# Designed miniproteins, single chains, continued (5), part 56

Each design is a single chain, and the fold is of that chain. pLDDT is the mean over its residues in the fold that is shown.

## One batch from the design tools (miniprotein)

Design m18044
Fold by ESMFold2-Fast:
Structure m18044 (fold): chain A 99 residues (1-99)
Amino acid sequence: GASSQEYQDYIQYVNDNTDQVRNIDVDVISDLSVMRVRVYNTGITSDSPDSQIRRVVFDTLLDGRGLVYVPGRESDYISDDQLNVISSRFRQRLRDSGI
């Protein structure tokens, strides 16, 4: 579950090892990173559907890890539950930034 040590260690690993994920969790709007560019270029807002937010977060995680995307293998990179938690934090950051 989201409160399990394994899950928390994974989220910590993502935050520690991916500058783009850290920017999502900390402050995407003040950062000049790829994440800020993606937010502006995609037109995504805090009111966007979960699927759109999750896609932006997933693409950012892959870029930060230097991974090559393989369609239909998304679960090999990140679980749906883990992606939902990070995406919820990202949505909150968009709200806090007035987006």
Scores: mean pLDDT 57

Design m18045
Fold by ESMFold2-Fast:
Structure m18045 (fold): chain A 74 residues (1-74)
Amino acid sequence: IEKIKEEIEKLEKEIEEIEKRIKELKEKLEELKKKGGSQEEIEKIEKEILELEIELGLKRIELGVLKLILKKLE
């Protein structure tokens, strides 16, 4: 049971870090679009955001599963 709690805490921290990275990249993307940045630079950042959003989604699913398991073991 304790190992599940530790994994939940670890995932919550990882999720927060990914959310911060996505926010920073979205701000950078918005600034780049306003300044008339290159399409290549825009596409690169958009791809990075997409990859991070996929990773975030997967970690949120894993977190939900672990919380459900913990609730049933309680």
Scores: mean pLDDT 83

Design m18046
Fold by ESMFold2-Fast:
Structure m18046 (fold): chain A 90 residues (1-90)
Amino acid sequence: MTEEQQIEVDAGVIIIAAAVLIHTSKVDIKKYPEYKEEFEKIREEAQKILDEVTALVDAGTLTPEKVAEYRKKVQELIRKADKISEEAKK
């Protein structure tokens, strides 16, 4: 696999993760209305990642460093969403 092909695969994983996070946040907003603001913030940040990564892929300007940066951002959002969900279940 070339570096370019690896970047495209990694970008795809980030895009899928962000899309899943957007969907789960929409579900959680309905399930836990008291945490609506927190889940809406997660959804907005996930949408921003999805849009930015897609734009970089389309422009052919995505680098390994940017892939690592966005992967970290998505992982941090997943952790935040999980923490809010755990709090909501108490």
Scores: mean pLDDT 84

Design m18047
Fold by ESMFold2-Fast:
Structure m18047 (fold): chain A 90 residues (1-90)
Amino acid sequence: MKKEKIDEIIEKLPLTDEEKKQVRALVYSLLGLEPEEEFDVKPLHELSKEAVNAIARILRELGEDEKLEAFRKYLESLGIKVDDAAIEEP
């Protein structure tokens, strides 16, 4: 259900295997979903720009508007900016 949609979106994104694992774990955590496997999740400020944008895009495509807004506000507090292309349709 939600996990399948998240995985489908992640597989379409130009991420490394390590970035895909980080993005999956963080999105699952943000949505209150159980992880498929144990993974050591990096702090948000240590994520690549691509991983941050991927998380924002997944939340947008799932219609999780409140979670997306909370995530963006948290990133702004850390001085991290999400690209508009990650949250807009092309």
Scores: mean pLDDT 69

Design m18048
Fold by ESMFold2-Fast:
Structure m18048 (fold): chain A 58 residues (1-58)
Amino acid sequence: SREELTEQAEEIIATGDTSRLAELVKQGMTAEDIEEAARRVGASQAVRDALLKSAGLT
């Protein structure tokens, strides 16, 4: 589900294993979902931009 994907993204962002974000995108995660997950963990705008690039969404 979308919520499960968002929770996995939060864990990935918190642990720094950002290479796995591309797998979540293949499962249907969008840029909006990644930005929401980053916002939930308190990431800055610069970190959010880096996460989107890591996921192949920019």
Scores: mean pLDDT 78

Design m18049
Fold by ESMFold2-Fast:
Structure m18049 (fold): chain A 67 residues (1-67)
Amino acid sequence: STTVGPLDKKKIEEELKELEELLEKGEVSEEEVEMAKLLLEGLEAKENGDEKKYQEYLEKIREYIAK
């Protein structure tokens, strides 16, 4: 099996499902869920060989954190 440590796309998908449930319970912010979605989309772009698109998604996440 091919696994990439802390950036495991499959684990991020599972975490996103948990974050969406926590958002419904009011335990996390919408911004945390949005950042997780951006990271997942960025990883998909990287998997498809689109490194520039991956970097664009990372920059969007950084902008969210910088607020």
Scores: mean pLDDT 71

Design m18050
Fold by ESMFold2-Fast:
Structure m18050 (fold): chain A 88 residues (1-88)
Amino acid sequence: MRVELTPEQRAELERLRTEFDEVRSQADKAIEKLKKEGRLEEAQRLVNLVMAADILLTAAESGFGDVEELLAQAREMIAELKERIEKL
């Protein structure tokens, strides 16, 4: 079932996508560094968070399912990704 996003949901999605694009660039560099250091489990964890955030944002963009829940989950994934990168 496809639902049209409200203007508020669209604005939030655009903000989260912009934030995610910035964090993704940092994550890609962190993943490469972790792989070079043999820290494969930590690298895979960052990859999984990037994929999860992208899937959630794409689902929200498509208007399938509960958009509010998808945006909330995407925000949580982005926040965890940022925290893990900052601790490296």
Scores: mean pLDDT 84

Design m18051
Fold by ESMFold2-Fast:
Structure m18051 (fold): chain A 58 residues (1-58)
Amino acid sequence: MSLLELAREAVRASETDPEEAERLVEELRQRIKDRTGLSDEEAEAAARTLITHVRQRE
């Protein structure tokens, strides 16, 4: 699954299951970290940016 697809699933889950949405956001952060080698702080910032981007376009 692409990072963008995972971010879209997190946004969709936020309306029906906030707890699941939180897990998806954490999974997104972990996948960014694994794929890019960024620090935990940088991966968290990247995940927030991607989630914001998806929310604004939806």
Scores: mean pLDDT 78

Design m18052
Fold by ESMFold2-Fast:
Structure m18052 (fold): chain A 83 residues (1-83)
Amino acid sequence: MLEKKIAMLEKDLPTLSPEDQAKVKELIEKAKATPDKEEAEKYLEEAFKVLVDAGVRALEAAVERTISRSPEERLAEQARARA
């Protein structure tokens, strides 16, 4: 059961940002390292929460690009504000 949950997390890992990938990888490693199945389940639940939160942020960023300036445009505006 735990191994299947880890495999699901690893499958979706490449779809995440580098920061969220690092967090999920760390939680998977902690789950693998602990001999306590209950502790491992908690780490995996936290990893799934990171995955869900990352998905919500990706959707929010997509909506923000439609109704607000893109992150790249914001960076350009900051450069202009300093000039």
Scores: mean pLDDT 72

Design m18053
Fold by ESMFold2-Fast:
Structure m18053 (fold): chain A 69 residues (1-69)
Amino acid sequence: EREEARKRLLELIGEILRLIGDIIDIELEIEKLKKEGKLTEEEEKEMEEEIKKLKEELEKLRAELEAIP
């Protein structure tokens, strides 16, 4: 049981780091497109919605992480 909890902890940390990376990549893309004047209002809204979904998934994984130990 303890060993399984440790494995789950490491898996959750890995998923959390991956989601953080995905969020950062989208945020950097938004900033780049804004600086170049290429970001449309529609595209910005779509990317912001994607970030919101990823942040919701991140919070869910954080709750699972906190529940394990």
Scores: mean pLDDT 80

Design m18054
Fold by ESMFold2-Fast:
Structure m18054 (fold): chain A 100 residues (1-100)
Amino acid sequence: TQNLAIAHNNLGNLYLNLGKYDLAISEYKKAIELDPNFAEAHANLAAALLHVGKGEEAYKEYEKALELDPSLAAFYNAMGNIYFLQGKYEEAIKAYELAS
């Protein structure tokens, strides 16, 4: 089951890199359904949700990822920088706070 979760997470990453955010979200959700404790999949889902403007859902997924793996905090700093450059200051602050 964990191998299938990893495969869906990898497909999500491919779609994210291609700018296909809705397909990325779908694949990351499948990874989480197969392995609810897959911290990387929660973090990646959050990133994809941010790209489509679903900041509140993204924040919940970031919280879950950090709860499961605090070492992912550095990833939230990168997302905070992206939000800041996009003028999304509230979302940037939330991401930076999770990185702290």
Scores: mean pLDDT 82

Design m18055
Fold by ESMFold2-Fast:
Structure m18055 (fold): chain A 87 residues (1-87)
Amino acid sequence: LEEIRKLLEEAAEALKAGDREKAKELLKEAYEKALEAGEEGLRLLLEGLGRMARIELELMRPEISEEEYAELEAELDAALAAMAAAL
């Protein structure tokens, strides 16, 4: 659980810094650990994903293309859907 929180916090900071590839890597690792941790992990992941989605919206407005925006949004949606399916 602490590891999941750490990964989500680091992913959020990577997003704020504009390192979307690192954020995706950290998010995927957090997702894998959240699935293993069960409900507690999934709750932490949902909280982290919500925060990251907000950060991404703010950052992507001035910074990157609509194509990159759509890719990251799809990745977030896929992670959320996978979590829901794991329930």
Scores: mean pLDDT 72

Design m18056
Fold by ESMFold2-Fast:
Structure m18056 (fold): chain A 75 residues (1-75)
Amino acid sequence: MTAEEALQKGLQAAEAGNVDEAIEYFRKALELDPDYRPALMGLYALLQSKLRRDPNDEEARKLLAEVQERMKKLV
């Protein structure tokens, strides 16, 4: 599976309303290509949506912080 394939599956899961599955695929895309901007952007949006529903989700908050740091380093 390539980063692009993982992104495509994540987008399909998000479209179907499977937020947790979408997050897993976007994380997989970033494991394959850490600088893959579409996956960073998609994960950022999904994590913000998840935290609006459950502000006490510590794993989502931690992952969002990691995504924000990675985005900050992109030129």
Scores: mean pLDDT 80

Design m18057
Fold by ESMFold2-Fast:
Structure m18057 (fold): chain A 64 residues (1-64)
Amino acid sequence: ASPEEELAARLVALGVSPDTAHLLAEAAARAGLTPDAASIRLGKRMQTLSPDDAARQLLLELNA
């Protein structure tokens, strides 16, 4: 499986919606983030946000 597929599957397992998970996995790959690095960044945001809100915030930061 590609790193994008691996990250998308991990994000869905964490409670991120499938559509948001795929968009975030693509953006992370484009930004040069490994699945582990992207998961760490998401995890920090999930300390105060829901999985979907954390994923949307990270997606906005990566697309800025």
Scores: mean pLDDT 83

Design m18058
Fold by ESMFold2-Fast:
Structure m18058 (fold): chain A 65 residues (1-65)
Amino acid sequence: SALTRRVAIHELQTEFGLSREQAEEVVELAERGDLEAAARLLQKHGGLSPEEALRLAQRIAEGLA
């Protein structure tokens, strides 16, 4: 839903320090099921480990389903 998407974008900005543009791209990739691409951006911009990034991408995708 739009609300779930907004919450995910806000959390990525406030918890992980992503810009709004970076957070929006992560959410779009996760929504499309491209979890590996979403996880790579979370590692690059949020400083997450590979395991943390993939887990977060999966949770975002599940919340948008």
Scores: mean pLDDT 85

Design m18059
Fold by ESMFold2-Fast:
Structure m18059 (fold): chain A 91 residues (1-91)
Amino acid sequence: PARTEYEKIGLQLAEIIRELKAKYEQKELSPEEIRELADKIEERLKKEGVPEEERGEIVATVTYVADTYGLGDLSVLEEFARRVLELLKNR
């Protein structure tokens, strides 16, 4: 059976998360650290001209991954956000 667009994106996101977890150290993040990371990622996406609706989805996804998997390095999350944006643009 053919994969839906959302299923394909979900599988690619899962692969990216697996790669990041294997390469980078995981730690517990405070709510304040998570908010700061979310704000920095959103500002980056704004500067790249990403529409507000797509920015919200990307920031929510990045925030979820940072909180759930303890990925608190801004550079790592910026890489993840760029890969998510590329997946959305290639839909």
Scores: mean pLDDT 75

Design m18060
Fold by ESMFold2-Fast:
Structure m18060 (fold): chain A 80 residues (1-80)
Amino acid sequence: MELLRELAEEVKERAERILKEAKELGDEEIVKEAEEIIEETERVMEEFEERKITPQEALERLEELLKRTEELEKELEKKK
């Protein structure tokens, strides 16, 4: 339980950081992708807390969101 929450918080925090930096750079595409990651992370946790998905499904979705976040961080670094 706690591990899933920690992972979700990490993804959200990193995506929020990307969102802030992308807004400062005026990169609308990265802004949109960061917002989508935040929304999907919140959706995964909501579905997990409502018992609509299993812990394994929540973990797999959060790991994919973390991967997307890391790829987005790499794209943002190229634009600095």
Scores: mean pLDDT 83

Design m18061
Fold by ESMFold2-Fast:
Structure m18061 (fold): chain A 104 residues (1-104)
Amino acid sequence: NELAQKYREKALEYMDKGDYEKAASYYEQGIKIAGENDAQLWLNLGIAYLKAGDYEKAVEAFEKAIKVAGESNTIANYQLSLAYEKLGDKEKAEKYREIAKKNS
């Protein structure tokens, strides 16, 4: 919706500036306005958390993106793989990377 789009645009501005914590905050506000069914907002929130070094929150956001977009979503599965790699969970990182490859 229009309000969610405005928060998304503000979040993208802070992503460009490298202020990933503010970007995540704006994506969180966008999700509150759009509801939990906007997979792109969950994906972008996960990327902001990943860049901020908050790998556990990145996993949660990417799992929400997959739940909304469908389990075959290539980008969300690839990003989830990267987040698990950062957490040191090699088995889950490999699992989600293979899902992303099969659906690319």
Scores: mean pLDDT 86

Design m18062
Fold by ESMFold2-Fast:
Structure m18062 (fold): chain A 61 residues (1-61)
Amino acid sequence: MKEAEELLKEGEKLFEEKKYKEALEKYKKAIDILTPKRDEAAELLKRAAELAHKALAKLVE
């Protein structure tokens, strides 16, 4: 959990710096770590997916 939370924080910092591709990679790594723990990490997994979607939207625009 802590590693995934750190990845989300790193991604959020990168997103604020407008480094959307790097932010998306951090969010994807967090999702990969959280997926095996879906029942315990549902809130963090949902947050990671939402942040990844926002970063992807910025890259596509």
Scores: mean pLDDT 77

Design m18063
Fold by ESMFold2-Fast:
Structure m18063 (fold): chain A 95 residues (1-95)
Amino acid sequence: SNKEKLETLKRIVLQSLRDQGKPEEEIAEVEKYFDELLKNEPSDEELRSIAESHPDIQALKRAVDLTVDGTANAPEEVREARKKSREKYLEELKK
């Protein structure tokens, strides 16, 4: 469901912030933002708009792709490429 997709986006964004070493207070504010959005069932258009409005839309879209497709349905080479893409995104954010 779209609510489950939004929950997945929340987990990925929060993990990305933790990987970047962001303060717990900042992470908590982002979590509250997603919790407000989760009060309603988002539409496909709303979910897409949320993903596209994020400051790093390419990284967010890539993170969503990693979870939506699942590991069970992707060939090993595709899973490895997605892992490398995620690592590169996190490395870019570290400066």
Scores: mean pLDDT 63

Design m18064
Fold by ESMFold2-Fast:
Structure m18064 (fold): chain A 57 residues (1-57)
Amino acid sequence: MSEAEARELKEEAIRLAEEGRFEEAERLGVQLVTQGHVDYARELGEYFRELKERGVI
């Protein structure tokens, strides 16, 4: 997976989470980890935590 593809996947996961599709968003996060893009997966985890605190998920 290229850096550009990883960034697009992260943005897609954020969009899914904001739509309340958290399970699908988490699956994309796992894909980022398995493809070696741990930094993007960490950023997603931090964002998901913020969304939970805001009551979105």
Scores: mean pLDDT 78

Design m18065
Fold by ESMFold2-Fast:
Structure m18065 (fold): chain A 68 residues (1-68)
Amino acid sequence: SAAEARREAVRYLVERYGLAEGEAEAIVEAVLLHPDMTVEELARLLVDAHGLAPERAREAAEFVRSLL
């Protein structure tokens, strides 16, 4: 379900990348509100707004986009 995909994406960002739950929820909401957002654009958001290293941001963006 969409709710389970959202919950899994949030958990992945929190557990694997050490993001606060509120940050992870905001990221997932941004992706859902902008379905045209590319993996590259999401990776840039994760670097610029959330402090992830570029290589880790790309991996996270690919996974989150695959779920949503």
Scores: mean pLDDT 83

Design m18066
Fold by ESMFold2-Fast:
Structure m18066 (fold): chain A 109 residues (1-109)
Amino acid sequence: ALKELSKEERVFFLEFAGKLALQEGDYETAIKYFEEAIKIDPNNAHAYTLLGEAYLKQGKYDEAIKYFEKAIEINPNNPLAYRVLAEAYEKKGDTEKAEEYRQKADSIE
């Protein structure tokens, strides 16, 4: 179905469809779309951040942390990834880690 689109267009539409599913509370469908985007572009830090956000919304904090850490590994200069990682640690009850990552986000230009 998406093979007639460029790689960039396919990733864009998968992320767009995933974001719509996320807004509707369909986290399982959102995860599938973001996983497909990552299969097409495994170095897409943004897609890993979106995948982590979907797991965070499901209450799967360990999975969310894993994918936010992967996003940071790919792009360490994105303060958003550190902020959502801090949120995941806070939801897990790790207030010390949450504060560490909030400070890291604030330190990034």
Scores: mean pLDDT 86

Design m18067
Fold by ESMFold2-Fast:
Structure m18067 (fold): chain A 76 residues (1-76)
Amino acid sequence: SLLELSKEQQELLKELEEYMKKAKEALEKGDYKTAGEYALKAAEKAYEIAEMLGDEEGKKAAEKMKATAEEIKAKG
């Protein structure tokens, strides 16, 4: 149902925000490996949200986030 979809989307958004926060905290500490790993998890959640919404531009944005996360990991 639409209500169930909204609840699932809200949970994914919360997980996305938590991973983004952890990635930022790791970056501020110079821990590029940990920052990249959390940024990758955030990108995966962003892709899942975009897929649920049928948002092709959102999927492309999530793929770019993944590429950036991999670059951050490579620096550490």
Scores: mean pLDDT 82

Design m18068
Fold by ESMFold2-Fast:
Structure m18068 (fold): chain A 66 residues (1-66)
Amino acid sequence: MKERVKEALRQQGVSEKDAEIAAEMAVKIAEGADPEELKEEARKKGASDLSISMGIVIGRTLAEKA
């Protein structure tokens, strides 16, 4: 699952590091993690606000459809 999210983000022009961070966030959110805590972690790792937002949206979509 994480690899598919990462590939989709890369196709949108997201950098490799941002795509990795956002994909990891999305998987953790889908598994029930708190998006607010993951947002803080990703921001500290240097991810862009756009990449963080995309990761949260993807993760919440996966969680809602489970």
Scores: mean pLDDT 78

Design m18069
Fold by ESMFold2-Fast:
Structure m18069 (fold): chain A 81 residues (1-81)
Amino acid sequence: SEEAIKLAREAKRLAMEALRLSRTQQEIAEAIGLVLRAIGLIFESETLEKQGRLTDDQAAALTRQARDAVRAARELLERVS
């Protein structure tokens, strides 16, 4: 769950950065969408963990997908900065 907490914190920071950019609203909206996807994947992982239904393979897959979404959001924000 430490990786999920780390990804949630980074997703929050990226959302705050997107909100502070002033010029390319479409790319900002896409970055926000990717951040929300990452948060959703983290929430799914934590929900499954609390239910005792999270396998190691599922945890790894959800973490990879969240990490990929965070990376894509970061790359978009870097292009518009």
Scores: mean pLDDT 80

Design m18070
Fold by ESMFold2-Fast:
Structure m18070 (fold): chain A 56 residues (1-56)
Amino acid sequence: LPKPLTEEQRKEARDLARKLLEAGVSPQEAADYIAEKLGIPKPVAANIVTEVEKEL
């Protein structure tokens, strides 16, 4: 299993998710973009996007 995200990576992922969702990008598209850009697993990115979506 890969190590969990660093605090910095998690913060970047959450910031990207918030910006993408506010811009009207779907949660699925936002998760895919974040996973590719940050090099993290798609399920982890999807979880972060879901958390941010609930906060909006």
Scores: mean pLDDT 79

Design m18071
Fold by ESMFold2-Fast:
Structure m18071 (fold): chain A 96 residues (1-96)
Amino acid sequence: SKELLERARELLEEARELIREGRLEEALELLREAIRLALELLNQGALEEALEVLEEVIELLEELIRRAEDPEIKREAEIELGLARILLGLTKLLLS
């Protein structure tokens, strides 16, 4: 759990910098990997850690979508945002 969370935090910081630089396609790939790590955290029962990762993924995907001019990148990011929101909802239900 701790190692997965540390890796997710690293990916999220890299994605934030890539978004700032306008490197949105590369940022989207890192955010996809962060979602995969959040799923693994959920599979391990690390609900609080998964919640942290998913909340930041959603924030960064919303920023990426706002900045995206390429309709393909925007569409792909919107799909990932939908997935992340579903996973966040499930995580919150499991924490209840």
Scores: mean pLDDT 90

Design m18072
Fold by ESMFold2-Fast:
Structure m18072 (fold): chain A 82 residues (1-82)
Amino acid sequence: ARPSGAELRAGILSRLDWIAATVPAERAAAEAARARIESLDASTEEGLRGMIAILEELAAASTDPAVRELLEAEVAALRELL
């Protein structure tokens, strides 16, 4: 079944928690992104676009290929809902 915006947000928050725990250099950026995403309404197009913008910003700042790949996958999943 197709995931909801709320389900994708829950997965994104979990991935950001993993980045913060696993990649010390990116912890502060991941924690900041998490707080921003948690404040957005995942049921609205505005909220979905806001999450995409935050994840693209975080991916562009990251030098870790695994982190970029995870963030880009989440962006792709969110775009399927627009």
Scores: mean pLDDT 85

Design m18073
Fold by ESMFold2-Fast:
Structure m18073 (fold): chain A 101 residues (1-101)
Amino acid sequence: SSEVEKELEKIREEIKRLLESVHGLALLIAKLQGNEELIKKVEELYERTKKRIEEESDPEKQIELLEEYVRELYELKALMSAEVEDFLRELERLREKLEEI
């Protein structure tokens, strides 16, 4: 229905907004560390992830790509455990919303 399509579009918008929030925080953390190589890696990972999400039509797979992105940023030390837990909780909330439509 048109209602289902509207809810799917809202979830896609929330995924995109969450990607920007994750990137913004990771970039800030990298800049605060004064590590130019880490800044470059964060930016390269963001551009790759953004492209993969834009090319993916399935919101469930977009959520999985964003979970992978959060995990990769943690491995790069561009996110701390608390931020990772917060973003993974938000992604689980989006997955639950997706299952309800």
Scores: mean pLDDT 88

Design m18075
Fold by ESMFold2-Fast:
Formats: C-alpha cells, structure tokens, sequence
Structure m18075 (fold): chain A 75 residues (1-75)
C-alpha cells in the first residue's frame, strides 16, 4: 500500500487504522477539490489528522506500507 501525503500532514491513527486494510494507493489532503479529483479517477482520499510517528511504526511493522510525503498529485 502506498500513502501519498499532499499537504504536509499525515492521516491520524484512527483514519489510518481504517485505511490499512485497503490495497492500492491512498491520498492524504485537506483540499476538498483534490479529494473530488482523486475520487473521480477511482482513487481513495482522506483528510489528515495526525503526525508522522504512527506512520513510521506502521511502515516498520507491516513492511507493506510506503509513505510518500509532499508529492504533487499525478494522473
């Protein structure tokens, strides 16, 4: 699973716990226009709610989650 953080914030622990059961790419942004764009392309997007420490733990323990920070939205 890839997590693409777009606006400098990562998902909170509760948001991530709901998302880690999903396969594919997840986008994190507070921008409602970006969320609609991602969803219109069949993607999954959530709003940020937390810091990096929980994400670092998930990456180390699962091996299946990669976090990309401050990346531009791509097609």
Amino acid sequence: MNIYELDGDLPGPNDLMRAIGKSGDLYVTSNDEKIKEIESQGGEAIKPGGGTSFMETIVRQSGEVTVHRNVPLKD
Scores: mean pLDDT 59

Design m18076
Fold by ESMFold2-Fast:
Structure m18076 (fold): chain A 63 residues (1-63)
Amino acid sequence: MEAEKVAEELIEKARELYKQGDIEKAEKLLEIAGELQSLVLLGEITPEKLEKLKKEAEEILKE
C-alpha cells in the first residue's frame, strides 16, 4: 500500500536524522509515520490525508 511505503520512507529518514543528532526533526517524522500507520490500520486512509501528511513531512525536512 502506498501509505505503508511512505511511512517506511519517513521512518528511514528519521533514523538518518537521529544519527545526525537532529532528534526533534526525527521525532516529528516518526509522529507523521505513526499517524499514517494508524490511518491504514483503522481503514481511514484517503488520498487527501496521505497527501496532507506527505506535505507536513516535506515542511519538516525543509526546516
Scores: mean pLDDT 80

Design m18077
Fold by ESMFold2-Fast:
Structure m18077 (fold): chain A 79 residues (1-79)
Amino acid sequence: SEVDKALDKLHQAASEGVQAAPPENKDKAKEAAVKTINKALNGDVEGAKKYADELSELTGNKELGDKVKKAAEELAKKV
């Protein structure tokens, strides 16, 4: 399904984000990733983007953060 594909894409991007985070930020990055996914699954586009931005800051990688945010927004729009 389109929802399953969007969720897989978000899981992959979020996992990459957590992996990229420095050791001291790993736990916070995991929390932000979970919150991003939960907001996206609830159709909360703004909430998903907020936590994706938090994950982005924790990784220090803007390109990866933008990838997570895009995937989260795509999933949230599919409801």
Scores: mean pLDDT 85

Design m18078
Fold by ESMFold2-Fast:
Structure m18078 (fold): chain A 62 residues (1-62)
Amino acid sequence: MKDAIRATAAALLAIGLELDGASEEEIEEAIRSLIEDPEIAEKVVELVREGRTVVEAYEEAK
């Protein structure tokens, strides 16, 4: 997976979680999961391409 796509997915997830009222710790953990785990990152991108939100994609991927 390309690093720019992974970084964009992480940024969108962070914004989505912040709007949902997640703590800074929860947001940091989610960002770390996307950046450090290529399998989670790839699954999130694939689910978003299929029409899921980034937050929904992350919940399904983890």
Scores: mean pLDDT 76

Design m18079
Fold by ESMFold2-Fast:
Structure m18079 (fold): chain A 91 residues (1-91)
Amino acid sequence: MEELRKAVEELEQEVAETRKLIDEALSSNDPEIQEKAKEARKYVDEAERNVRAARLLLDSGTASPQAGREVIDRARENVEKARKIAEEALK
């Protein structure tokens, strides 16, 4: 459980950092950069929902470790996709 809680906290931080990159890209005057930022926002929004679901599972005390890991893995995949899109947009 402690490992899963730490993973959720790390993902919450990564979501926050990725949102800052997306906000930077959205403030660009380039329509192509803005389009990529909007795509990245969809993935980071999904990651945030997955992180929230994982936190609720951990806080309920009824979730299996396997269920928690599955949700955390989905959150990680989504935040990684969002970050890569945002970083590519800002290059």
Scores: mean pLDDT 82

